Designed miniproteins, single chains, continued (2). Designs and how they scored, part 69

Each design is a single chain, and the fold is of that chain. pLDDT is the mean over its residues in the fold that is shown.

## One batch from the design tools (miniprotein)

Design m6377
Fold by ESMFold2-Fast:
Structure m6377 (fold): chain A 98 residues (1-98)
Amino acid sequence: SELDKLVAELNKLSRELDKLIAEGADPETIREVEEKIIEVSDQILALTADLPARDREAIASGDKEALEEVFDQGAAVLHAAVNRVVAKKILERLEKEE
């Protein structure tokens, strides 16, 4: 699915970032990867924007299959939201050091 592809790309970018930090990469290289993390995270959040409404509907209906689907997608949303917040804080820090 498109969501699975975006989650895989986010995981790849996170691994690349960890390697760059460990290798002492320059701030501009780190900035580029953090910006990509924000872009991919924004795409995941946009793709799942209806999830809170679908979650409420699944709970109200008692539909087990719908509940399982929204729970799985909820994990991806949390992962994207956390990565986005961290990346934005790192970018703000890099901007203030100029």
Scores: mean pLDDT 82

Design m6378
Fold by ESMFold2-Fast:
Structure m6378 (fold): chain A 59 residues (1-59)
Amino acid sequence: KSKAIETVLRLMSEIAGTSQSTVRRWFYYKNKEEIIEQFEKLGVDRSMIEGYVELLEKL
């Protein structure tokens, strides 16, 4: 677990208005599509979340 991963998770949690632990939990039991849909339901832009998920996959 790199500091970069924790930073991205923190930014995603701030954008969604939720906790970092909640976002981390979603990555444990949800696939990429389900994570994107969850953030869209919270009013977050799809293209922004796709960018963050791709960044996490490369880290």
Scores: mean pLDDT 78

Design m6379
Fold by ESMFold2-Fast:
Structure m6379 (fold): chain A 104 residues (1-104)
Amino acid sequence: DPAEVEANRKKLAQELLETARRLLAQARDYLARGDLPRAAQYARGALSAAITAKMLLTDDPDEVSALMQDMLAQQEALDAAHTPSQIQDLLARAEALIAELESL
């Protein structure tokens, strides 16, 4: 049943958005404590979960491919430098994406 497949996909996306929110909160806590490596790790996790949720809600193969490339580029950027400003940018991006997907 296509309706059952669609319902299961939406449920998984919602669970990923809930995970993204929890990881986002943890990243903010670590950032406030000055623990930049953990803040960056949780920020990456939050953004990855949010991007995966968007992929599950997206039926366009080209958009899915673009999201995969974006996730890889984000991981490379995170490995390059861990400043408070860079972590804050990742957190803002994850929060914006979560808000976008929750408005659907």
Scores: mean pLDDT 79

Design m6380
Fold by ESMFold2-Fast:
Structure m6380 (fold): chain A 99 residues (1-99)
Amino acid sequence: DLLRQLRYDEAREHYLEILKTSKDELERWKAILGLGYVYLQQGNILEAARLFNLVRLESPYPALRVDAKSNLELMKKMFGEEYHFSAEESRAFLEKLLE
């Protein structure tokens, strides 16, 4: 669906713009979580898991860590697999997205 794909592309661009321009740490961590949701909706499960693991392991905001954990548990239930990524691997993926 072209319209659905366009909306996902716009959402990803929106969150990437926040990550490139915002100096607000909470806004940046919300953008990382938001990117995870967009990748999950697109069926990019490994990419979503990397972003959720980054939020879960490194975000200073407890509410965002809980949200990320809930999404990883949902993914485990839906796909029958635990997606284990280190904070280092997850950060490397985010840095690649920001190039």
Scores: mean pLDDT 85

Design m6381
Fold by ESMFold2-Fast:
Structure m6381 (fold): chain A 93 residues (1-93)
Amino acid sequence: GQDLLHVEVTITLKSSKEEVQKFAQDLEERLRAHPATLSVEVSEVKEIDGLNQFTVRLVLRDGEALAVLLSFIEQYRDVIESVELRLRVEPGP
């Protein structure tokens, strides 16, 4: 089978919890709509040190769906405090 990309991205933002929940939903919908996306899991928004954070876990057929993530980061750059990305290559079926 083709190797799959397992991606975990944690995004911490300066915006309110309500705004960050909307941003997380927007990102989930964009990623889920991409044909290279096999699965998307989005965490609940958590408050950490006065900032709001969520984690997205992805299984991707190929790296093309990462462009969706980069576009999201560019769009919200002024309210993003940090982005942590972990990528693993795993054997597919």
Scores: mean pLDDT 86

Design m6382
Fold by ESMFold2-Fast:
Structure m6382 (fold): chain A 63 residues (1-63)
Amino acid sequence: SEELLQRAKELLLGQAQKFADYLKSQGLKSSIKVEEGKTSVRVTVTSDKETIELVLDKDLVAK
């Protein structure tokens, strides 16, 4: 459903922000990249030492 998709996106972005904040607390440069397609939302948190990728499948949430 649309509501579930919106809540899932909020959760995904919230988790990415927590990882970015953690990396910054360790003195690392961090960036967040959000890529929304028709079938998925991909959020990548990148630093000079670590990369974390979170993916939401819209089809799983919409069904």
Scores: mean pLDDT 77

Design m6383
Fold by ESMFold2-Fast:
Structure m6383 (fold): chain A 85 residues (1-85)
Amino acid sequence: ALSREEVIAILKEQGLSEETAEALYNHHLGRYEAHNELEALLLELYRAIAAGKTEEVYNPLTGERLPFEEVVERFEKLAEELEKK
């Protein structure tokens, strides 16, 4: 598994600020077990970024492959829904 420092570095390379990357890691990406669809998508997004693959991400809950941009949009929507719960 990637270390915290490696994950934060990758997120910063994708255009996130250090503060946002650290917050995302602490609340989501630091978990090794997916408890919901958001965490499953984050884990696969994280793995795709780590592998240098930004074109497609595999969703293990649905078995579908989505473009990287679409996965980011779905992550943002799911994060908003979970925050308002």
Scores: mean pLDDT 58

Design m6384
Fold by ESMFold2-Fast:
Structure m6384 (fold): chain A 112 residues (1-112)
Amino acid sequence: SMIDEVLAELEKQVELTDDAREALRIFLEEYMKVAKEKGIEVTKEDLLLLARTIVSLALKYSKDNKITKEDVIKALEELLNGSEVFKSLPPKLQEIVKEAAERALERIRERD
């Protein structure tokens, strides 16, 4: 799948725990669902940009260059708070990201 290709590309540069990989997959799945609901086309490049953005934010919370589920949760919370990183995203992605992050956080937290 496009999501699995994106996650594989990310793991060439950073180490993800299994639960962090799953949290990122959940976010990307919710992003694609929200985009479909809004009639907005999603490219692999869009998903790569979003995943790299989340990873970049998550690394801020990582102590050992290994990203955990909790690091991903904190990154998603920063995107919801309208951070400067969110404002730097293309407008097309901004329309989807906040709703996708809210839905993803709900799914991730309910699995705990």
Scores: mean pLDDT 84

Design m6385
Fold by ESMFold2-Fast:
Structure m6385 (fold): chain A 72 residues (1-72)
Amino acid sequence: AEAAREREELREAKIEVLQDRLGTSRDLAREVLNRWEKKGKLDSPLMQEIEEEARRRVEEARKAAEEAARLA
């Protein structure tokens, strides 16, 4: 359950990064990500950058949640 949540969290972050970079809707960014993952070969450096940014966003969100929990 938690591992599935972590994967979903990372996937959502990747979609947001793609949306920001491509200037598209969330639905279109999600489809682009799915197609790139299926093909496994559309600009590997770009996919790497997207994953790195997504991981940073997930880490920042977790740190913010931990800080909020400490302040509560």
Scores: mean pLDDT 74

Design m6386
Fold by ESMFold2-Fast:
Structure m6386 (fold): chain A 76 residues (1-76)
Amino acid sequence: MKEKLAEVLEKLHKKFEETGYIPREEIEKAAEETGVSPEKLELGLQLVELGVSPEEAAELILTKSNEEIRKKVLEL
């Protein structure tokens, strides 16, 4: 699960780098594939955009609350 979530975050981030945009449908599909809420997935993408590795972002999403993740995003 963590590896799959990291791969999904990496693919979405790469798409954002290529196009400057991630469609909401891609976020929703990724949430369905990973079993992670769209909100947590968006937080994970923010972490990756701020320089956190996809694997570390995946671990944070799976182990931390939304509030803890938002705090880390604000610290970066």
Scores: mean pLDDT 78

Design m6387
Fold by ESMFold2-Fast:
Structure m6387 (fold): chain A 64 residues (1-64)
Amino acid sequence: PSQLEIDLGVLEALRLIYEYLMKQTKDLYEKGKITKEQYDSEMERLNKKIEELDAQIAELRAQL
């Protein structure tokens, strides 16, 4: 694979990690383990990271 393909794969793997963390945060909130304020704050933080990664992935894919 090209360096571009390797870099893309790394970013896609990182995105999966953040998706997993979002699912974990939702599960904790649904089980009453965290407050709504903690849930809202964490989801906002994780969603911002996903959006940043999606922009980087789109940029790299445009170069393929």
Scores: mean pLDDT 86

Design m6388
Fold by ESMFold2-Fast:
Structure m6388 (fold): chain A 64 residues (1-64)
Amino acid sequence: GKEWAERQIKRAEEVLKNATTPEVKQAAEDLIKTAKDYLEGKATPIQLVAATLRLIGAEIDAEL
């Protein structure tokens, strides 16, 4: 719900502060946008989950 989307925005904003790779920065920005769109009724729960997984994947890739 809304609480989870708000938590994702906060997490993505924190990731952006520490991000050193363009891929992680882009994924974090995309998650912030998707979560805000979700709160406005412009994105589906599945789109929000997909954006969250995309950021996790980018973070894992950056550690390799």
Scores: mean pLDDT 83

Design m6389
Fold by ESMFold2-Fast:
Structure m6389 (fold): chain A 67 residues (1-67)
Amino acid sequence: VTMEQVAEAGRRAREIAREKYKDDPDVEKISRLAQQEAAYHALLTGDVSDEAIREAVEKAIEEYEKS
């Protein structure tokens, strides 16, 4: 996986989280968590699939709810 693919996976996760949670006052925090999760997953596994990006958004919500 390239650094550009890692960055793009993070960007896509951020956009999905922003759209899904735009009415949440912490939307930017949730979006950043989704971006970081998708980028880290892509960097470690090489997986930039749509499924992995959706899972990253779900994991970001779990992390947000725990904080």
Scores: mean pLDDT 82

Design m6390
Fold by ESMFold2-Fast:
Structure m6390 (fold): chain A 118 residues (1-118)
Amino acid sequence: AAAEQQEINRLLLEVGILAGLALIERGVMFVSQGLSYEEWQSLSEEEQRELLKNWLKTTYNLSDKDADKVIDLMDKLVDIDNQLDAARKNGTLTLAQARAALEEARKLYEEIKELLKK
C-alpha cells in the first residue's frame, strides 16, 4: 500500500541519519588531524582504524576496549543502512524489516552515545 511505502521511506531516512551521524565523527577526525579525504583514502583499512581509534581515545578519554567497541558499533550501524538500502533497491524490503532495522540502529546509536560521554 502507498501508506506502507511512505512509512518504509520514513524509517529508511531515520536509519540513514543515524549512520550519517556516525560518519560525521570520522569527518571531524580528518579535520582535526589536518588530513585530506584523498590522504585518508591512501591509508590501509588497518591504518584508518588505528587513526580513528587514537582520535576517539584522545578526544573522549576512552579506553582501548571502548574505542574498539565504538568503531565496531559504528561499522554495524553503517552496515544496517547499506543492507537496508540494498533491499530497497532490489525491491525486497518489507515494512517489518525496516522497523527491525531502525530498532537495532537506535540501540547501536544510543550505545555509541553512552560510550562517547566525557
Scores: mean pLDDT 79

Design m6391
Fold by ESMFold2-Fast:
Formats: sequence, C-alpha cells, structure tokens
Structure m6391 (fold): chain A 119 residues (1-119)
Amino acid sequence: SAEEKFKKAYEEAVKTLTSENFDPEKALQALVDLVKATPVELVKKLPSSKYFSDEELKNDYFKAYVVLRDLVEKHPEIVPALRRLADISLLSKHPSELKTLEEKVRRAAMDVLLELNKK
C-alpha cells in the first residue's frame, strides 16, 4: 500500500540521514525516494500542508517541503545532515524553475532550515 511504502521510505530516510557513515548522495536519494513514496493524500495529512493549496501540493517542491518539515519536527537529529544537502544557490529560483526532483528536495531542505532559524 501507499502508506506502507511511505513508512518504509520514512524510516530509511531517518536511518540514512543519522548514519555514522554519512553519504550525501545516498542521503539525497533517500529523501527523493521518500517524496516519491508520499502521494498527495498522505501529504495533506501532515500539519504544514495547510499552508499550501491542493494544486500546489501536486508540485514535488511543495510535497518535499511539507514532508521534510514534518521529518525535522519529529526527528530534529537529522538537521546536521539536511544542512549538508541544502543548496543555497537554488534560493534565487522560483519553485516552477526547479527541473529535477533532486533540485526540489535540496531547495526544500534549504527553505525548511531557513524556517527553523526564525525566532
């Protein structure tokens, strides 16, 4: 089921991001796999989905943002790994200009980290 795929990808992402043998490429792939495993119906169940329209949540950038924000809230220990994957150079791009799921995940990671730095 979609929920079983989501749970498995979520557990793999936490494990990969908290690994003592941290591999950035493997960690990015685990987050990409998590976003792919998270259909819009599951994204809508996450608290930060309320900030976006149903149409926006069909875009993988907004899906990645909602999923990563939930992941950080439940597993703050992943934040150091997320900082290594975040790409500040992508901040100048509108979400519609992001072409690959990898770019969308790295941009979403940066946006989540910026939100955490608010007082």
Scores: mean pLDDT 83

Design m6392
Fold by ESMFold2-Fast:
Structure m6392 (fold): chain A 74 residues (1-74)
Amino acid sequence: SMPRRTYSPAEIAEFRAGLDALFRRVEPQLSPEERAEVQALVDKAKQAIEDGDVQAFLDNWQRIDEILTRTRRA
């Protein structure tokens, strides 16, 4: 299957809600610097979803996961 370049409004809303839920769950465990980094990456991931840029979404998601994995260990 090819990555979609355009998502339905319902799909976009679901992805955005998932990112917001993730951020709310982990935000209290983040330093101020990590919180700013994750928030910027979440915003970029949301924009990538709206633009249909699957590669940009995956890159930003990967970076978020890296920060969260580091924070859980630290």
Scores: mean pLDDT 74

Design m6393
Fold by ESMFold2-Fast:
Structure m6393 (fold): chain A 99 residues (1-99)
Amino acid sequence: EVKELLKEARELLTRLGELAIRAGDIEAETLVGIALILLALAEKSEDEKEALELLKRALELGIEAAKRVKEADPSLAKEVEELIKKLEELKKKVEELLK
């Protein structure tokens, strides 16, 4: 289950990075970069709780970056809103596992 959450987060954050580049928002690109570093650390962690806490932080940064992309390029709003929804759904699943 944790491995599936990590895989889905990687797919969503990678797509968000592409949209951040297209929007030309350097801050959003930086936030996605940091989120991907945290995700890589989560993927390498042998401690499930540590992996989930790192994943939660990566998703929080991803959501913040997505909101910036939407404001920087309104033409991407529909795709970005779908990504925000999926990132928030993943975050809720991670929070349930951390209880």
Scores: mean pLDDT 89

Design m6394
Fold by ESMFold2-Fast:
Parts: sequence; structure tokens; C-alpha cells
Structure m6394 (fold): chain A 64 residues (1-64)
Amino acid sequence: AVSDALRELAARSPNPEARTWLEKAAQAVDAGNNVEAAKYLRKAAIAEGVSPQEIADEIARRVA
């Protein structure tokens, strides 16, 4: 599931700010709040210094 992939990414992130946003994104996905999930993913990407597309691609890879 997408939320499981997000929690797995959070557990592997060395950046505590990125971990917090990825965990919030997973909670938003579980609640069906896709707009909030997208906002949290963007914040996680900024904290990690990557593009939101890079995080989206990594999630897609983990749920395939």
C-alpha cells in the first residue's frame, strides 16, 4: 500500500524533518486525505533536497 511505502521511506530517512512529513503523509493517505498527503510529500521533498517527483517515483517503485 502507498501508506506502507511512505512509512518505509520515513524509517530509512536520516533527516528527522523529512521523517515527520513522510509519516504525516502516510497518515493522510490512510485517512483518504490525498490533498493533505500531497502537501506533506512536498514538504518531505524540500527537507531532503529532492524533487517531489523523485519521492513519487520511489513510492511507485515500492508499491510495484
Scores: mean pLDDT 81

Design m6395
Fold by ESMFold2-Fast:
Order: sequence, then C-alpha cells, then structure tokens
Structure m6395 (fold): chain A 77 residues (1-77)
Amino acid sequence: MSPVVQKLIEQGKELLEKHKDKLSEELYNEIVERIENLESLSEEVRKELEEKIGKEEVLELEILIGLGRIAKAVDSL
C-alpha cells in the first residue's frame, strides 16, 4: 500500500474517531472496516451515519474513501 493510500485511510479513521462517542461500537467497527478496505458506505450505513454526525462529515469521509480507491488503482498501473 502506497504512502498516499495509507494517509487517506488514516485521515478517514481520524475523521470517524472525532465522532466515536456518537456511534455504537458495531457501527464504528463497520465503518472502520470499509475505510480500511476502501469500500464505499452502504446506503443503510451512510443514512445512519448522516443522522449521527451530519451530511458534510459523511461526504468528506466518502471523498477520502473514493480518493483512496483512485490512488490504489493508479499505484497498480
């Protein structure tokens, strides 16, 4: 994994960690796994997260995950 991909994963985890007290352990762990695997949030997870931390924070997280996928794809070229 490239330093760029690692940094994006770390930024996603840091964003989520700021809101850890607002999230159930199950939801937190599900989102961490998706961040680490560079997987987009499911519609169900996204909706629940938006209700707890707001749409802007969720959009930022999804952008970080998307950028991580792009960076990983470029590293494979």
Scores: mean pLDDT 83

Design m6396
Fold by ESMFold2-Fast:
Structure m6396 (fold): chain A 90 residues (1-90)
Amino acid sequence: MAAEEEKRKKLAEENRELAKKLREELSKLSLEELRELAIEKAEEVAELLNLPEEDRKKILEAIRELKDKEELIAAVITFEGAIRRLKELK
């Protein structure tokens, strides 16, 4: 019985479809809008994980240093996936 493997496959498929939809929507945003959104999502992840202020600051600085639109899109998708997983645990 591989119930955990089936759950992982379903989550991977749902994550791929969501990543596609998010990528299409995020590609319409400006670089500044993507940076603001990435910061907002990173702050939400930090709050859900109850991260220390020092770690929160490091994450925000890393996002501010991102200059490429594709890197910002990838960051938003990554944080959105993390938020979803953290909310499922509660």
Scores: mean pLDDT 77

Design m6397
Fold by ESMFold2-Fast:
Structure m6397 (fold): chain A 78 residues (1-78)
Amino acid sequence: SEEQKAINKAIGAALRGIGMAFQGELVGDKEAAELGEQGMKAALEGLKSGDIEKIREGAEKGFEYAKKAEERLKKKLS
């Protein structure tokens, strides 16, 4: 269903955000860690709403933040 697809994407975004936040903290990049946390929070707020449109928005924002964190960490080298 569309609802299940939206929920699955939001869960994926939250998990990716958590991973990026943890990785940022481990390498001492506070900005990357903050981006990961923002991604997780955006996805979770969408999920908490119970509204499919807000879940989709949360997932989209969550992935955007997580991607920014990932790109930042890649540029830092190894």
Scores: mean pLDDT 86

Design m6398
Fold by ESMFold2-Fast:
Parts: C-alpha cells; structure tokens; sequence
Structure m6398 (fold): chain A 85 residues (1-85)
C-alpha cells in the first residue's frame, strides 16, 4: 500500500512538472508527447500492481484520476505538435 501511494505521488508530481514545462515553453511538443506516453505506460503498470494487491477503491480512483490527467496532457501535446508541423 505505502509503496503504491509513493508511486502514485511520484506520477502526480511528474505530470504536474510536465504540465509546467509545457506552459513555460521549456520543452518541444514531440518531447512532451514522448513523456506523456511514458507516464501512461507507468500508470498502466501501477494499475496492474494495484489489481494484484487488491488495493482500496481510493487508491484505484487516484490511479484513474492520474490517467485522465495524462490523457489531457497527451491531447494538448498532440495539438501543439500539429501546430508545429
């Protein structure tokens, strides 16, 4: 449980950092997209771990929320990439 909470917190921090870098123009659209893809893969791994550990609904809901946040960032990065192309 504690290890899962730490992974979820780390993912949330990475999503927030990526969002800040995108807003400040500190990374390219293609770099942002690659990082969002990596975050989505990590969220899938954490979700499988939560399922294996029969994690509480609250933990599963937090993973789902982070997944939704990553999806929004992916859409934004994809739009920026289309504008740059």
Amino acid sequence: MQALQQQIQDLDAQIEALKKKMLNGEISASEARAQVDALTARLDAVQKQADAQNAPKEIRSQIAFNGASATVLFMHASLLEREAA
Scores: mean pLDDT 73

Design m6399
Fold by ESMFold2-Fast:
Structure m6399 (fold): chain A 69 residues (1-69)
Amino acid sequence: SLEADISDALLRMAVAVEPDPEKRERLLAAAESRRGQVLSDEEILAIMREHDVVPPKLDVPVAELIKRS
């Protein structure tokens, strides 16, 4: 689904651009465990915060990608 695809894409992009290998591995594990799940924007941000990761730079701002009702 679009929502699951957005959730996965956001976490995978954060993994791809994270320079800290420890943070990257933890975030990658989280992303893999959540693959195919629909995550709320709060859950996505919580995962990023737990790993001290800033959202990646995308063509569309991360906030806009996770904004939807």
Scores: mean pLDDT 66

Design m6400
Fold by ESMFold2-Fast:
Structure m6400 (fold): chain A 85 residues (1-85)
Amino acid sequence: SMDEELLEKLKEFIENNPELVKEAEELIKKHNGDVYEALLEVQLELLEDPNNIRAWKLAAILYYRMGNLEEAVRYYEKALELEKE
């Protein structure tokens, strides 16, 4: 089940990080509006470097844009865990 508290934190993160949201929007534009293809590009970056906090956050924003809130929260939580190390 999805963590509703983490979902609210993710929403606040999205509102407070317009530069990263813009990066996600430019990725979507690069793939002709295909959010899934933009997400695949970020997931390939994560496969090469699973410690890339920026890429975890970008994937969370892209999952949020797709309406996949459970995955959006999961990817955001992973970014927060990595920031603690």
Scores: mean pLDDT 88

Design m6401
Fold by ESMFold2-Fast:
Structure m6401 (fold): chain A 65 residues (1-65)
Amino acid sequence: STKETALSLEAVAIGTEYGIGIKVEFKDGTVEIRTSEGTEKARKALEEVIKAAESFGFKAKGYLS
């Protein structure tokens, strides 16, 4: 969907800014967001992606590596 594409692009942008890998997986209006590392910068990036997901109407669940 357009919202899934928008969130995927936003996740790439945030991951690039923080220098971390971010994976997003979509299922029935829910999104799982995973970081490549468990650092404080990764946690902050994860929080930003979760906020973006929620702003698009997704139920988001985040995981640090």
Scores: mean pLDDT 84

Design m6402
Fold by ESMFold2-Fast:
Structure m6402 (fold): chain A 80 residues (1-80)
Amino acid sequence: ILTPEELERLKRSAEELRRALLADPDWTPELLREWLSELLNVDPAELAGLTPEELFDRYLELIDEYREEALKRQLEELLK
């Protein structure tokens, strides 16, 4: 489960990664979508049609969603 500090580090790393990947000609939007789909275990269709900048915005959003889901899951287990 991601702590607030881990989440903040991931957001900073994502911004640095965005800058590096957008400067790297070997990274296409298709490769970014595949990477994010696999990394975050989301349907590739949800990432279809996004620009590289929008993909990173979605990545940050999904990190927040992942944290909320993890906290909700812990709370549900605790309340059983």
Scores: mean pLDDT 63

Design m6403
Fold by ESMFold2-Fast:
Formats: C-alpha cells, structure tokens, sequence
Structure m6403 (fold): chain A 77 residues (1-77)
C-alpha cells in the first residue's frame, strides 16, 4: 500500500508537469487500486483512491472520469 501510494504521488506529480503518459498510468493505477479495495471490502481505502482519482480527473478536465469517480464515492458513503 505505501509503495503504491508513493508511485501514485510520483505519477500525479509528473502528470501535473504535463507528462501525458504519467497521467494515463496514474488513472489506470488509481482505478485498479480503488476497484480492488472496493472488491475486498476495504471501504476507507476505496474512498481514498476514488477521491484522488476525482481530484486528478477534475484537474486535467476529464469530465466523464470525474462523474464515474463521484458516483462510486456516493455509493461507498
């Protein structure tokens, strides 16, 4: 978990600097980890990953992804 969070932080930082490949990898990893946490019943971890996914999606203008993340967060709350 801690190593995955560090990887996500680095990818998000690179994406914020304009690295499109890092943005794609951050989205893929966040979506995968959020889904895995939800499937395992780890609600708190799933919320954390979906919240970060929502923040990334909003910051980069990914409207459809932001909507998906918001709906998943509502379901978990």
Amino acid sequence: MEEEKKRIEELVKEADAGNTQALKEAIFLLTHLADKAEQEGNKEEAIEYYQLLLDVARKHGLTELAIVAEERLKKLE
Scores: mean pLDDT 82

Design m6404
Fold by ESMFold2-Fast:
Structure m6404 (fold): chain A 63 residues (1-63)
Amino acid sequence: KKEIEEFKKKYEEASQLAADHAQRYKDLARQGATPAELRAHMGALLDALTQREEYKKKIEELE
């Protein structure tokens, strides 16, 4: 019961983090940021998306 709520919270946090990194990536690309800076934010975005998917799977398994 509490475990499902915890994973839902982590899913929301990962979703927000992914959205924030996606928005920053777009802003930086628009401003002409360096390839290194763009790569760092792309990596962070992919990590957040991966974590989000893992938490979603855990929620579905427990429900």
Scores: mean pLDDT 81

Design m6405
Fold by ESMFold2-Fast:
Structure m6405 (fold): chain A 87 residues (1-87)
Amino acid sequence: GISLSNGINETIKAANDAAKSGSKELGKEEGRRVARLNSQYSLTNISIFDGLAKNAKTEEQKETLEAMAKAAREEQEQLDKEQFEKI
């Protein structure tokens, strides 16, 4: 629905902003932030970051997006573990 679409748009915006900066560290922080914000869309978040990295036009953008995707995956794995421990 609308909430899912809004989450996807926010994830794409964060990824584009990080890629524009060329900062791997900024990319990692934004990846973690977006993963936490959209934890209910975990698979979608990971897929978006991976797709953007594959379509990156420069090596710098690719490295930033790959760092963001990795950070988002690691954050999502931590969130999944916390949820699993509660059941």
Scores: mean pLDDT 68

Design m6406
Fold by ESMFold2-Fast:
Structure m6406 (fold): chain A 86 residues (1-86)
Amino acid sequence: MIEERVKEAVEKVRENKEEIAEFLMKEYGLSKEEAEKAAEKIVERVEGLGKQIIELAKEGKLELAQEMADKLEKEVEELVEEAKKT
């Protein structure tokens, strides 16, 4: 189930990429182009971390993989919630 949890987190940031960009514009005063680029980098970071979590699980480091997945899910949820409130 770690692969499924990671995929859900990645999909959630992708689905809310526009809202994240708008949040970054409002919170940090970024231009639309800067905010869109920053949102894209956030998606890339979440994808990269997700791949690391899946690899740890495949190596049998399940406890560490679960801890990192829990943190990833929480951080993604908090970011998306803040973006939607904006």
Scores: mean pLDDT 83

Design m6407
Fold by ESMFold2-Fast:
Structure m6407 (fold): chain A 68 residues (1-68)
Amino acid sequence: MALDTLQKGLLRREIEELPSSPKSLEEVKEGVVNFLRSVNAPEDWIKRVEEAKSREELIEILEEILKE
């Protein structure tokens, strides 16, 4: 399963907004997990997002997902 061009664009926007987002890390992770589940992303991607301990780690994980 792979993200299409539009879904990758939406995820890239989320990454770009992460450093300045007023949302907590927990809220951002919840939003990303819900997005990934809605596009039937692999469960390993969801687990990696849930394991992120900081915004920096989350950004790195999402950038790796975008390289798929």
Scores: mean pLDDT 77

Design m6408
Fold by ESMFold2-Fast:
Structure m6408 (fold): chain A 56 residues (1-56)
Amino acid sequence: MELARRVAEAAKAAGIPVTVDLETGEVDLSHLTPEQARRAAELFRRVYDELRAEKA
């Protein structure tokens, strides 16, 4: 839940057209170019690492 919300916020701030299902936490990357998908994956990893650090 929290991860999906943070990813959606980060993607919007970066101008990446990522769709995130806040209920399931699934990220829809199917409509992205390869470059946009790479940027989205990097944002996902960064947000995930930040959340792990906050909960540690």
Scores: mean pLDDT 70

Design m6409
Fold by ESMFold2-Fast:
Structure m6409 (fold): chain A 80 residues (1-80)
Amino acid sequence: SAADEEFIRRLEAEGVPREMAERLVEAARNKDTERMKALLRELAAASGVTLSDEEAEALALALTTGDDSALKELRAKRLA
């Protein structure tokens, strides 16, 4: 959808690779918070960053609800 493509482009603008952005948007569309947490940990590991369970859960919830603050948190945690 146009909304999904816009979200992918916003994630890419924050430095997330296209393939990972597509997976994150799919998890958000399905409201799959557990899948989102797993993807965020994978992204963090690739960036040399460790996410706590609490941080991963908060980010996953924000991303699955479409909260714009989640993009700022990705940048702040050096995931993008």
Scores: mean pLDDT 77

Design m6410
Fold by ESMFold2-Fast:
Structure m6410 (fold): chain A 93 residues (1-93)
Amino acid sequence: MKVELELEVEETPEGYRVTATVKNLENVGGLVLVIEAITDGKSTIVAIARLPGEAGAEATVTVDVPKSTDKVVARVFDAESGEILAEKELEVK
């Protein structure tokens, strides 16, 4: 596995705070993290982040999503190939 992805969700008064942590295990040309919120079967991109490609680099992205959110999905893509390197999904209710 080229990257490690952890996904945390914390309840807030306004909804949920989603924290995605990406750690590179191998050198890649570049990474893109995409976080989606899913409500009633509809997906919305809530964050897109470009991340370092160097082995040992670690990055954290935090985004708030509304109380209507059913689940969140985080995916890490290789920016050159578009290959999905890691994916995590969490139900929030």
Scores: mean pLDDT 83

Design m6411
Fold by ESMFold2-Fast:
Structure m6411 (fold): chain A 85 residues (1-85)
Amino acid sequence: EKKAKEELEKSEKVLSTIKMLTFEPDKVGALPLEEQKEMEDALLGALEELGLLDTYKNGSDEERIKALEELKKKYEEAKKRALEE
């Protein structure tokens, strides 16, 4: 039941994490370590699902930024599609 709501919440959590890391990184750094860990785990899980985790962890700064942009685009599209259904 309500599977669409769970997928929407997952997409929103990942997108919110990317948005904060992109536009408000200082705020993320000021959060308690446990909250930072939860946000990072959500982000890393999404990167792993897309095969971008290794690039994000071991790549250059430029490759890391590109991986985050790719992840953001895919989840923005997924969220938009879920909201239209």
Scores: mean pLDDT 72

